# Designed miniproteins, single chains, continued (5): the designs that were tried, part 71

Each design is a single chain, and the fold is of that chain. pLDDT is the mean over its residues in the fold that is shown.

## One batch from the design tools (miniprotein)

Design m18614
Fold by ESMFold2-Fast:
Structure m18614 (fold): chain A 82 residues (1-82)
Amino acid sequence: SLVEQGSKALIAGKYEEAIKLYEEALKQDPENATALWELALAYEAMGKYKEAVELLEKLREILGSLGPFEEAVLEYLKKKAE
């Protein structure tokens, strides 16, 4: 899948390639939770904190809530985006 290819690129540190693969996955399924989460991690790795926050806020809206770990990541990113 495109998400699996994106995850592979992310692990390899190929952040721009990972972003393109996740964006393509989200064109097919805009509410793909894994793609939204991993795309946010790719943006965080590139220092794009505002974009990462927007993706995690969208993920929270889709799921209704995030887990404690994911909420902690979102709060961390919000502080970095200030």
Scores: mean pLDDT 89

Design m18615
Fold by ESMFold2-Fast:
Structure m18615 (fold): chain A 55 residues (1-55)
Amino acid sequence: MSPEERLEELLRELRERYPRLAEQLEKIAGTMKTDEEVEGLVKFVEQLLASLEAA
C-alpha cells in the first residue's frame, strides 16, 4: 500500500470514530503531496489512533 493509500485508510478509520479530529487532519493532509510528508503524517495518525484506543 502506498503512503497516500495508507493515510486515506487511517483517516477513514479516524473519521468514523473521531470526525472532528479527522476533518482537521484531512485539512493538514491536503497540504502534503510528497511521499516523505505523507509518511510522516501516517506515523503521526497511527500513533494518535493507538493512543486514543489505549485511553
Scores: mean pLDDT 78

Design m18616
Fold by ESMFold2-Fast:
Structure m18616 (fold): chain A 69 residues (1-69)
Amino acid sequence: MSKEEIRKVFDEALEEALKKGKETGLSEQEIMTSVVLKIAPYLTEEELVKLGQAKNIEELKKIFDEIFG
């Protein structure tokens, strides 16, 4: 899977999680967890740990961009 394909999966997962969060009242932590779980199969252990350090959605996006540029 290419970096562009992983980015698309991340963007789609984040959009879906944000939409569901607005409809169901998910916490920011639950939204982030949902996104990370959807991309986890495409990540190395180190990349997964790095993404897991995100404290909010903006930081999650920043860390993802640092990994996949």
Scores: mean pLDDT 80

Design m18617
Fold by ESMFold2-Fast:
Parts: sequence; C-alpha cells; structure tokens
Structure m18617 (fold): chain A 64 residues (1-64)
Amino acid sequence: GPVSEAEILRALGEIYLAIGKYDYDVVKDPKGAAESYRKAAELFRQAGDTVGADEAEKMAEELE
C-alpha cells in the first residue's frame, strides 16, 4: 500500500536512533550520539510519535 509521510518520518527517526547508538557504542562520540538522538526526536514529533520523541530526547539529555 502507499507509504504515508508519517511512516517515512518515523523510519528516518529510527535510522537516526541507530546512528546515535553506533556513535556512542562504536565511535565513542557522545556529542555526535546526542545530536543524532535529537534529530530522531524531531522526526518522531513530525510523525506524531510523541512517545518516541520523548524517549529520544531523554537519550540525548543523558549524554550532556
């Protein structure tokens, strides 16, 4: 079926969560990880996923 804009934005948010986890766990870059988590939060909010956005924002704040 057709993919909605919200579905695309949510998928991009999940990609940025994965990038952030990689930056933190593999690259050892907490600043890069926090930026990726904030991008994920913004994308989840645009998708209408408030819960996902709040969790991603919390992950970013834990790295400051």
Scores: mean pLDDT 85

Design m18618
Fold by ESMFold2-Fast:
Structure m18618 (fold): chain A 55 residues (1-55)
Amino acid sequence: SEFDELKAKAEEAIKAGDKATARELLKQMDRLAREQRNAEMFQETVELQLKLDAV
């Protein structure tokens, strides 16, 4: 799915230390979660945001 592709790219960006790319991908994930009102997508986006903020 589009969300799963964005999530995979965001995880790779975080691992690479590319915070700018990770933030942009997280914005796209947040948008999709809100549009679909999907609690699981929103939770996964928040979890990745916390990982990004930890590095």
Scores: mean pLDDT 84

Design m18619
Fold by ESMFold2-Fast:
Structure m18619 (fold): chain A 80 residues (1-80)
Amino acid sequence: MLSVEEISQGLVDMILAGASPDEITAFVVRIAEEHNLSGEELAGLFEIAGEAATRVAAGTPRQDVFDWTKRRLEELFRKS
């Protein structure tokens, strides 16, 4: 079962912990494989991860980054 909340939580927590681009890529690819994501969904997930990392680097509070990431993922998977 695809949990947008769990994916958003894991992604934001990894970024805040200073995960490398390779570690974030491995996380995204694992989610794509587990949930049979399309190439479009995978591309969207990478875009959301990059934007979330930018928000964290800008000093955006964790809760705001989480809420933003969750909304973007809900929109991404709704359109698929």
Scores: mean pLDDT 82

Design m18620
Fold by ESMFold2-Fast:
Structure m18620 (fold): chain A 80 residues (1-80)
Amino acid sequence: MALEALAALQEAAAAGDLEAVRAALEALLPYAVEQAVAAGLAPEAAERAVRLAAEALVARLQGDEEKAEELAREAEEIAA
């Protein structure tokens, strides 16, 4: 379930386990894309926006705030 994957993501992020964070994000990705499509995004745009948001989170956890902000901005532009 998406809730279980979200809990795993929070736990992995708190532990600093980037491999576990990536695995949890990949598990959440189909649900996030489905929600974005339900909100009115085209499937291709939804997938791209969700992947950019996931990469932004990973970059932030790695301490790369500039890259995280850039990727998050790109995701927001696609979702707008």
Scores: mean pLDDT 77

Design m18621
Fold by ESMFold2-Fast:
Structure m18621 (fold): chain A 76 residues (1-76)
Amino acid sequence: SDVEIVGRATEVAGPVLAETYARLRALGAPQDEINRAVNRIAKRAIELAHTKSDEEVLAEVQRLADEWVARARARQ
């Protein structure tokens, strides 16, 4: 069910989302940018959880998180 897929995605991506939030806050990113980053990464995790393994979901979520942080850092 969609509820089970969302649960699995949240379990796998949760720590990465929390770390990304903290890292973007530390870089002084605006709250609306942080919210967009977290929401987009979370949505991607749910999409992938339908067809991908936990390892694949984690790898892609981490890659996207790193891209958001890199972009925020580059704007400094």
Scores: mean pLDDT 87

Design m18622
Fold by ESMFold2-Fast:
Structure m18622 (fold): chain A 60 residues (1-60)
Amino acid sequence: LSEEQKKEALELLDKLGVALATGDEALVRRLVEQLRKLGIELPEPPTLEDVQRLIAELKK
């Protein structure tokens, strides 16, 4: 990922974490689709653990 794509992915992952915590299923689906367009695959359904792992990987 480019630095721009990495920044976008981190922002989307942060939003996904909030959506998962609040139970916003429609927003979760939309954010997963946007992350997939960036080449980031997530299990279905994604968990907060999956989000935290990906954030850690992208910050390396």
Scores: mean pLDDT 80

Design m18623
Fold by ESMFold2-Fast:
Structure m18623 (fold): chain A 68 residues (1-68)
Amino acid sequence: IESPELSEEALELAKKGVLAYNKGDYEKAAEYFEKALSIDPENVKIRYHLAVAYEELGEYEKAEEYEK
């Protein structure tokens, strides 16, 4: 999903989150996605990535909230 109003900061944070997730650093990935969401809280793609990171951390209650 394209979001032309996302700031460069939000996009950079989301990218860092994906890189951390790919390395298995799920806690760091969640932190980056949380920061990206603080800039664009309704971004469905970032919310989905954060939910997946929380699931990997065992934070299933938080993960379900962001999948909804």
Scores: mean pLDDT 76

Design m18624
Fold by ESMFold2-Fast:
Structure m18624 (fold): chain A 60 residues (1-60)
Amino acid sequence: DREKKAIEAGKRGDEAGTRVAIETGDAELARQVGDEALREGAEEAGLSPEEAKRIYRESS
């Protein structure tokens, strides 16, 4: 389930970024935290961060 794992990684990134944006009001920090969470999820799934982002965007 490569696509499902990519979608979960993207969702994880969006949730982490949104949470930081609400807590800190810092959009740049939120983006960095979101990107890091997506990267971690992608690596756990055996995907590159770039592949996970592409699949997640295509699923939207």
Scores: mean pLDDT 79

Design m18625
Fold by ESMFold2-Fast:
Structure m18625 (fold): chain A 92 residues (1-92)
Amino acid sequence: DPIRALAKALGLSEETIEKILKGDVDAIAELFVKLEEETPSEIVFKYNLKSVAYELSKIVGKEKVIEALKKAKPHLSEFGQKVVEEIIKELS
């Protein structure tokens, strides 16, 4: 499971990972914030966030992923906020 492997690599708890896979919006938002914190390259972060958002949209549905992106947005950098807006447009 690529989402489970990534979340473990980012240091998320097993409890949080299970919540992400069940579509808990707050847990998914935590994953998105942690992804930016642990990814110093803006280019790598952008592609990883898009990849994770698209993969999670297949698992939990795009509506929950959009809600999680909106919740994560205020905790992200200016660059991260622009990437979130782009993904929301693509999923909408």
Scores: mean pLDDT 87

Design m18626
Fold by ESMFold2-Fast:
Structure m18626 (fold): chain A 61 residues (1-61)
Amino acid sequence: MSDEEQIENLARGLSAETGIPFAEAKEELRKLFEELKKQGASPEEQKAAITKWVNEKLAEA
């Protein structure tokens, strides 16, 4: 599954649950993925960091 597909799926879920615009959620997730890749994070580390960020946003809603 591509990073783009994962970003879109997460952005849709986050937008639906929190009311954040889809485009904004997608851009924030893309930035997070890019930062993690620059740091050499493994796929598992990327997933853990993204899951934490999404859960924090959901808890705020």
Scores: mean pLDDT 77

Design m18627
Fold by ESMFold2-Fast:
Structure m18627 (fold): chain A 72 residues (1-72)
Amino acid sequence: SSDERGAEERLARGREQLRDEEVAERAAEDIRRALLSMGVPEEKAREVQERVREALLAGDIQRVVKIMNEAL
């Protein structure tokens, strides 16, 4: 059952933040793997992963697109 309480709201907010961080990390990791499979050097793929992760955590989707275009 979905019961709402002040304490539950704080826990849900904490879970959402952790999920957002985990999702950003996974997305950046998947992008790194995709770049490696396309022949991008590991050093460059690692740099792209870090930049994409930072941009995702900042909510800057335009920056993610720019980073990906520069990598390809």
Scores: mean pLDDT 73

Design m18628
Fold by ESMFold2-Fast:
Structure m18628 (fold): chain A 61 residues (1-61)
Amino acid sequence: TRSIAEMAEEAEYGLGNTTDPANLQGLRDVLETLLAAASDPEVAARLRALIAEVDRKLAEV
């Protein structure tokens, strides 16, 4: 079992290591799921920033 913060750290690491659109879409889905479950406003803000970064990378392909 992992905390939402730990799963967000994993997603951030994955995001930093990929530009593949299929992997980016998978990360976006994970981040959206984590955001829906996040109760901490700081964790939620971080997840929104990561989703924006995924969307930015997807727009570049």
Scores: mean pLDDT 79

Design m18629
Fold by ESMFold2-Fast:
Structure m18629 (fold): chain A 98 residues (1-98)
Amino acid sequence: SIEEAIEELRRIEREMERALAERDFDRFIELAEETIELLKELAEKYPEVKEELEFIKEQLETLLEFMRRETDPERREYLARGVIDLVRYTIRFLEEVA
């Protein structure tokens, strides 16, 4: 359900904040990939949110590509915070339509 997806995204957000605090960028990227897969599943199941979730997914994929290529730790942290902001935006969006 959309409600279960919101709970899962809140879990992912908490784990992302922890991974970032621990500078575990491998775990952070893994969590972002889990988010992308969740958004794909939701877009297939719920036509009413499909367009917005596909747009968010494309933005997440772009940020992940930049994170994978980035060697500067401060810029990687900046990109990671951008990912967390998109997850938070997705949670708020889904709460409005639930």
Scores: mean pLDDT 89

Design m18630
Fold by ESMFold2-Fast:
Structure m18630 (fold): chain A 67 residues (1-67)
Amino acid sequence: SEVERLIREAEEHARKAQEAYQQGNYKEAAKHLLEAADKLEEAGKLSGDKRYYEAAEELRKAAEELE
């Protein structure tokens, strides 16, 4: 499904964000967190599941803390 694809893409971006963070590349980590959040927000719109919106907000907040 489209939702499943979006979740998989969000997970991949979250993984890249973690790798960038461990290397001290905070700007790159923030970028990947925002991309993951965008995918989760889209999944929320397609599914109507509020949990995806909440997860997206948490990732956006984490990205803001790294700026």
Scores: mean pLDDT 88

Design m18631
Fold by ESMFold2-Fast:
Structure m18631 (fold): chain A 70 residues (1-70)
Amino acid sequence: MEEEKKKKEEEDNYETAKSIVKLGRQMVEDGASREAVEGLYEKAKEYAKKTSPEEYEEIEKEGEEVLEEV
């Protein structure tokens, strides 16, 4: 069942990317540098690339919003 494996991988990558974005927001609140937050979102984008195009776009947009708060 290749489809079932693919679906789980997409879900796992989406959840991981979302968790990294949330971690980035917490780091901004803790006074982390823009460079540190950018590094986290670059990592989140790597996981997001393995999700659906719609999910990737949401994660990228959310990450950009957090970076603007730095």
Scores: mean pLDDT 76

Design m18632
Fold by ESMFold2-Fast:
Structure m18632 (fold): chain A 71 residues (1-71)
Amino acid sequence: MLSDEQARRAAIGLLIAAEESGVPLERARKTVVTHVEAARGAESAAKVAAALDELAALPEEERRAEQAAYL
């Protein structure tokens, strides 16, 4: 199972990749969550989804600070 930190890093990477590639976040989220579920199980997939939803709810300035800290 992914740790909370690993799930959060995955979510940050997904946000950055979706923004840079112009892929709709919802579509990218579905693809990544499906892959995580297949590779690591439903609990890990749920953690990544929850971390992504939490990060997406942050104000843009705070979200950018989180992205910078993890890159």
Scores: mean pLDDT 75

Design m18633
Fold by ESMFold2-Fast:
Structure m18633 (fold): chain A 63 residues (1-63)
Amino acid sequence: GEKVVLKIVGKGPALGSDGSFLPPGTVIEGEIIEETEDGWVLVKDLKTGKIYKLGKEDIEVLG
C-alpha cells in the first residue's frame, strides 16, 4: 500500500481493530492496506504496527 500521513478529523475517536482509540486531531504515519466499498480504510500505523479501521469521512490525507 501507499505510505501516507493521516489526520483524524472526525467528531469522535477513531477505533482500532484491537479496541484502541485515536482521538480527533491525532496524526499517524501509516500505510493504506485496504479500502472498502462501504467507505472504510484499513491503515497500518508504521510506528506501532497496529491496524486501524477508519471512516473515509473521518480522515484527512496530509501526504
Scores: mean pLDDT 74

Design m18634
Fold by ESMFold2-Fast:
Structure m18634 (fold): chain A 63 residues (1-63)
Amino acid sequence: MVHYELEVGPTAAEVAAGVAALREAAKVYEIRVRTDLETGVVVVEALAEPSAALAAVARRVEL
């Protein structure tokens, strides 16, 4: 499994759109949302198997 990260705007609508985009692209096992309180950048993280569809919409992060 790998992590995919998508940076989104700080509004609830932008976060919801990011979550929907990841779920529509491929099967995801876990979704987390985190916020950098200093910059206001919100990141939607998805745990999934490697997927070209997810890589097209989000950045793949390996440990």
Scores: mean pLDDT 78

Design m18635
Fold by ESMFold2-Fast:
Structure m18635 (fold): chain A 75 residues (1-75)
Amino acid sequence: DPNVEALRALGVPEELAQAIVDAAKAIGLSDYAVEAYRLYREGLTAEQIAEKLGISLDEARKVLMAIRAAEASTA
């Protein structure tokens, strides 16, 4: 999966990268998973991520919740 490989290139462990991509696919936001994770790591807010990715604030919040759920499930 190109998104899993892209996350791994950012230093994300394989299990976490897979969990993030799977969580984002479940909510229909897989196309934003890699860039959303990158911005999340840089400390951007949901509002800033929405603006950067050209998605709604609700979509940005959903992808951040998916990322946090993936992190919790692989800890």
Scores: mean pLDDT 84

Design m18636
Fold by ESMFold2-Fast:
Structure m18636 (fold): chain A 113 residues (1-113)
Amino acid sequence: MEAGSAAANAAYAALPEAARDALQSLLARYGGPVREAARAAALAAGLSEARAEEVAHDAVTRFADAAILRLAALTQTQPLEAAVAAVEAALPDLAAEAVAEAVARARAGEPLA
């Protein structure tokens, strides 16, 4: 199944290659930690192992989408280096928000990405 929002996919496709390369490096660094944090949070919330894996996938997808959209917005008003630095500084908060949202949606019985 393809993960990601239509808006995030469109924003990513519109980014310059250098911006996509920088984003991929940031996401590679944070993707594993986000997945593990989401899985641990889901299990702590009493969800099954199978549901915890769905939550982990949803959290990583939401985190990636949020990072893509923020970089795309910042590159319209800032040089790439400054935009990348601003996104990197925001990543811990974006990760925490993505994990919390994925767990909350799973607990509500909502469909996950």
Scores: mean pLDDT 83

Design m18637
Fold by ESMFold2-Fast:
Parts: C-alpha cells; structure tokens; sequence
Structure m18637 (fold): chain A 90 residues (1-90)
C-alpha cells in the first residue's frame, strides 16, 4: 500500500470515528499515519513525512474535543508528536 493510500484510509477511519464514537478507529488511524510517515522517510521524502504527521496531529486535536474519543486522540497526538520530533531531530 502506498503512503498516499494509507493516508486516505486513515482519513476515512477518522470520519467513521466521528460518526460512531469508536476509539478503536482512532487508534487504527494513528497507526496508518505512522506507517505512511515511515514509508515517506524510507523513500527519502522527509518533508512529506513531516507534513503528513502535522496534518494527522491537527486532525486528532479536533477529535479530542469529543469526550468519547479524547483519550484515544490524545494518545495518537502524543505518538505522532514523538515521531515528528525524531524525524526533525535527525
């Protein structure tokens, strides 16, 4: 699966999480964002990985406004920010 396909799948999972309030979909979406970023880094596309993670963090911050998704969204934000810092520090 391409990083673009992983990103599109992650967005669909986040839209479904907003509709259903299912935190498992938030966790799966975060995994797909991290996997897509890893593919970009492996391909030497560091700036694309950074932009993807920044977009993911923004999307999870909006989801954290939903009390049912808040805990899962905050864990996703924390993991994406950690990965983003590692890429920027490298």
Amino acid sequence: MTPEELYERAKKLLDEAKKTGNPELVIEAARLFMQAAAHYVAAGKRDEAIRLLEEGIKRFKELSKNPQLKEAAQKAIDELERVLAEIRDA
Scores: mean pLDDT 86

Design m18639
Fold by ESMFold2-Fast:
Structure m18639 (fold): chain A 90 residues (1-90)
Amino acid sequence: MLSTSEPAESLIRSAIALLEGAIEALRRGDVVRAQMLLLAAREDLLSTGKPELEPAIELIERALAAAQAGDLEAAIAAAEEAIRLLRELL
């Protein structure tokens, strides 16, 4: 498992909360809010500088692309997978 410092753990927890909010926004069809939350989650993970977070970041980028294309189901699936990976690192 990823050995996280306190700041990295806090950013991962923040990213999970943002991704959960993004999924709820997508389920309501609020694509603009979902995109804002997905971008915020991506920024939190990128700021850790941890290569072990790259798969989760890639899933968030996939969720962003799907949301932008109007494929809300694919966006939700990618965001849920990102949350699953991030929870395994805590």
Scores: mean pLDDT 83

Design m18640
Fold by ESMFold2-Fast:
Structure m18640 (fold): chain A 80 residues (1-80)
Amino acid sequence: SDALDAAVRTAAEGLARIAKELGLPASEIVIAELEVTEESATLKISINPSRPLSPEQQRRYDRLSEELRRRVEEAARRAA
């Protein structure tokens, strides 16, 4: 569906940006699950860093991943 396609693109672009901001290879942060319904879009992220995240990286990840989940939901709603 157009909503799923929009959600996938938004998630992929957002995860690439998060990887860059955290200084991680993009391969270390991926979409684990993405579900789009008429009411919502839910993104599950898998992060498998080759080195443990610093406390600063963890705080940035928590903030950026929450912002990305909101953006994915909004992108799905606009495309529906």
Scores: mean pLDDT 83

Design m18641
Fold by ESMFold2-Fast:
Structure m18641 (fold): chain A 64 residues (1-64)
Amino acid sequence: MPDEKEVRRALADMLLGLGNLFYKQGKKEEAISVYERALKIAREAGDEETQKLAEENLKKVKES
């Protein structure tokens, strides 16, 4: 049975994908909201790699 941190890592990764879909559709506000949720969950999971990706994607969408 996966532990809670593994479930949170999977959820954060799924939210990154969803944020990318919103951004591709031009839905910048929705993309930002989803990336912020991914970042929060990745921080709770201690997943530094996913945190970094979420922060980079947030910066890109806010600057576009």
Scores: mean pLDDT 81

Design m18642
Fold by ESMFold2-Fast:
Structure m18642 (fold): chain A 65 residues (1-65)
Amino acid sequence: SERERRIAEALRELERHADVIESIEFRGDVLTVRLKPSSVEREVATQIAAVAAGFRVGARVEILP
C-alpha cells in the first residue's frame, strides 16, 4: 500500500542515524524512535522528525536518559 511504501522509505532514510538509534517501533499511525543520549541528540531528533514529516508518517522521537 502507499502507506507501507512511505513507512519503508522513511525507515530507509533513517538508516543514516542507525548508530544513535536505540530502537524504532511502529504502533498504529505513529513511528516511535528512541535515541541514545549524545551531544547532538536534539539536532538528530529534529532531523528524524523532519524525515518522518516529509514522508507523511506520524512520529514521536524520545531521547533515552
Scores: mean pLDDT 78

Design m18643
Fold by ESMFold2-Fast:
Parts: sequence; C-alpha cells; structure tokens
Structure m18643 (fold): chain A 118 residues (1-118)
Amino acid sequence: MTSAENLLAAADELREKYGLEEIADQIKRAVTLLERGEPEGLELARSLYEKAKKMADKVIEKVTDPELQERLRTGLAALDAEAERYPGWGYLSATIALVKLLVEMGVTPEEILELFKE
C-alpha cells in the first residue's frame, strides 16, 4: 500500500473509533495537497503536528511516575525525529500517533477536537 493509502485508512479509524471527524478531514486534505506537491500540504501537516505535540507535552508534564514520563518523552523525541525526516508525510503519521496517545492518556474526543479548531 502507498503511504497515502495508509494515512487515509488511519484517518478513517480516528473518525470511526473516536468520532474525530474534523481531524480526519484535515488529515485527508493534507494528504491530497501533499500528493499534488502543493506547499500548503506541508504547512497544514506541520500545523496539525505542532498542535498535537503541544497537547502531548502538557499531558506528559502532568505524569507523576518518573519512569513513565521518561519513556513518554523518549517516544515523543523519536516521533519528532521521524516527523522531520519525511516532510509532510512524517508530520501526518506523527499526528495520528500523538492523537491516539492523547486518547489513551484520557484526553476526551471533545478536548482533542477543540485543540484542532484553534
């Protein structure tokens, strides 16, 4: 499967499992723009990643278990490296991973949707 097909499938999963329709739509738009080589695709993908990362940083900062906090920070640093390695495509992949982490850490779908409106 192409990277685009994998990202579109992951966006559909966010919509179907978590009700994150607006995020799924933004990811699909970024995929379409990146496939066309449009510079707006990279800017949108980066914006989505920066929003997800900012929320993840805040959630991780509140983790009181030092071992879990260090593991999460290490994982975030690895995602950051991959996001920068593959411009646009890496940002979208990392955004999906961070959104899933936010849900697993107890952030509500409503709070996640509000983050991506701002």
Scores: mean pLDDT 82

Design m18644
Fold by ESMFold2-Fast:
Structure m18644 (fold): chain A 88 residues (1-88)
Amino acid sequence: MATVDYRLEGKTLHIRLLGVTPESRGKGLAKKALEELIKNNPEATKVTTEVLADNTGTIKLLESLGFKQVGTGQSASGLPLLIMEKEV
């Protein structure tokens, strides 16, 4: 299954959590969840998220969904973050 926790901040959808079980990988469930999220928030012009810079699996999934690296940051614990964005 795929789960999405998000906030709409103005015209930006901020994805706080995107979860996909291993058994659901390759079945397009993350893409379907993102498409439904965008459909339900037609006022949004972009989608953003933050991911740990060493989380290669999640980064690759986000790139496959059309996200691009737009910046870097740090978590509260000092771990490097990648800032990812998708125009809609």
Scores: mean pLDDT 73

Design m18645
Fold by ESMFold2-Fast:
Structure m18645 (fold): chain A 64 residues (1-64)
Amino acid sequence: SKAEEQQRVIKETAEKLRKIGELIDLEIELKLSEEERKELTEKSKNGMSTEELIEELRKKLEEK
């Protein structure tokens, strides 16, 4: 039904926005350079998911 489809879209959109916010927060916390941000963009273009990018940034934060 349309109600089920709308609920699915809302939930998926909310989760995507939450993940994007988490990625941005990690980029700010790590104070990424322009080169590092370009590397993330290239990884995203090569099929790396937002979740995988978040995990890589979390590992960098733990090393600091």
Scores: mean pLDDT 78

Design m18646
Fold by ESMFold2-Fast:
Structure m18646 (fold): chain A 100 residues (1-100)
Amino acid sequence: MEEDIEKIREIMLEFMKKNNVPEEWIESFEKIMEKMKEEKRSLGDVLLAVTGFLAGLLRRGLISLEEAIETIERIGKAVNLSESTVQALIDMLKDFAERA
């Protein structure tokens, strides 16, 4: 669990810095990840939080849908998610982005 959360954190930080996401969003993400680790939240809860955060960035035009999908796929590979789980997260990302 802790190793998977750290892998997700590293992937997200690399992604956000590469795409010049504002520092305030990066700091917000770090606080979310720290809280999830302290509360010993499940991997599923962390994935939901990350997907919601990506949808937030997408709604503000800070990243593209393509970049958000590629990041979810990269996370899925790093923490050994099934293809069906990765697809469910992508579908949820699209739903969260559309409903805002």
Scores: mean pLDDT 84

Design m18647
Fold by ESMFold2-Fast:
Structure m18647 (fold): chain A 64 residues (1-64)
Amino acid sequence: GMERGLEARELFERLKAEGLSPLEAALRTRERFPLSEEQEEINREIAEKLREIGDEIEAELKAR
């Protein structure tokens, strides 16, 4: 299977390009990629990418 964590990142960037705020884009990305115990390895990679997105938003908000 493909790296699903990258899909979460791509969705976040696409939503921002569509005019959503970074915060709204991150919330929608997290809703689309829920964690599941049966896919622990893949879900861990997705969770890492979602944390990176969250860190970027927090950094942007602190800079403003």
Scores: mean pLDDT 64

Design m18648
Fold by ESMFold2-Fast:
Structure m18648 (fold): chain A 82 residues (1-82)
Amino acid sequence: SEEEELKKKIRKEVQKLTAEALRRIGDAIQKIIENREKGEELLKKAEEELEKINKENVEEIKKADEEIEKKLKELEEKKKKE
């Protein structure tokens, strides 16, 4: 029957479209995994950079505090001479 051949053709076309959709989903998942691994490396580099900035900031704050204390002592000594 021509009707049975047409049904068989439609079934094959639907299976092909489903297989192609599944393949596209697989490709998208693979890209997400690859981007996640690259994201983890970028996060590690960002954490190392933040630790460096924190260390530099602590040293700069310490220097600023020492300079402020020095200036405050110089102002106190000038005030005692008046």
Scores: mean pLDDT 73

Design m18649
Fold by ESMFold2-Fast:
Structure m18649 (fold): chain A 91 residues (1-91)
Amino acid sequence: SMAEAERLTEEGIELLKKGDYEKAVKLFEEAIKLDPNNARAWLYLGLAYSHLGDYEKAIKYLEKAVELLEGKDDVLLSLARMALTIAKKMK
């Protein structure tokens, strides 16, 4: 469900804050399977892959986050665009 996807996204964000990037990735991937329109899950999945040094995956997921956030959340859109710019420079 969408509620379960959001719960998994919040749990993933807590793991991301702790530096548990690989475990955070698994939770964000599960959230996206339950709700492919969960923009936060795509955003934080991209950020987690950036921390893991997988910039090709980071770019892919951050571009999806930008697409979903356009016209909906200017703060998260700004974060996604900044992260995408950084990931493209690191590739």
Scores: mean pLDDT 90

Design m18650
Fold by ESMFold2-Fast:
Structure m18650 (fold): chain A 87 residues (1-87)
Amino acid sequence: SLTAQEVKQITLSYGLMLALSLLSLFLYVFAPALSGLAVIIGLIVLAIVAYNLPLNIKALLEAPDRAIRRVAAFGLVVSVVVLAVLV
């Protein structure tokens, strides 16, 4: 079972991951001089994704709420895309 705190943590981690990914992409595209910082932020996002992967899978399988299930599914898709881009 998922606790309310685990659900909150998944949602907040996903929100932070999305915000950092958008910031990294923005810096990479619009401020190339800061590309090194963008890469570091990207690696932090990847670490957050990796640490939250088991909780995202659990949420996808056990979440009664459609919104939480969608967030978990989107997080997994983003994780796969990021890994595919890095390989």
Scores: mean pLDDT 65

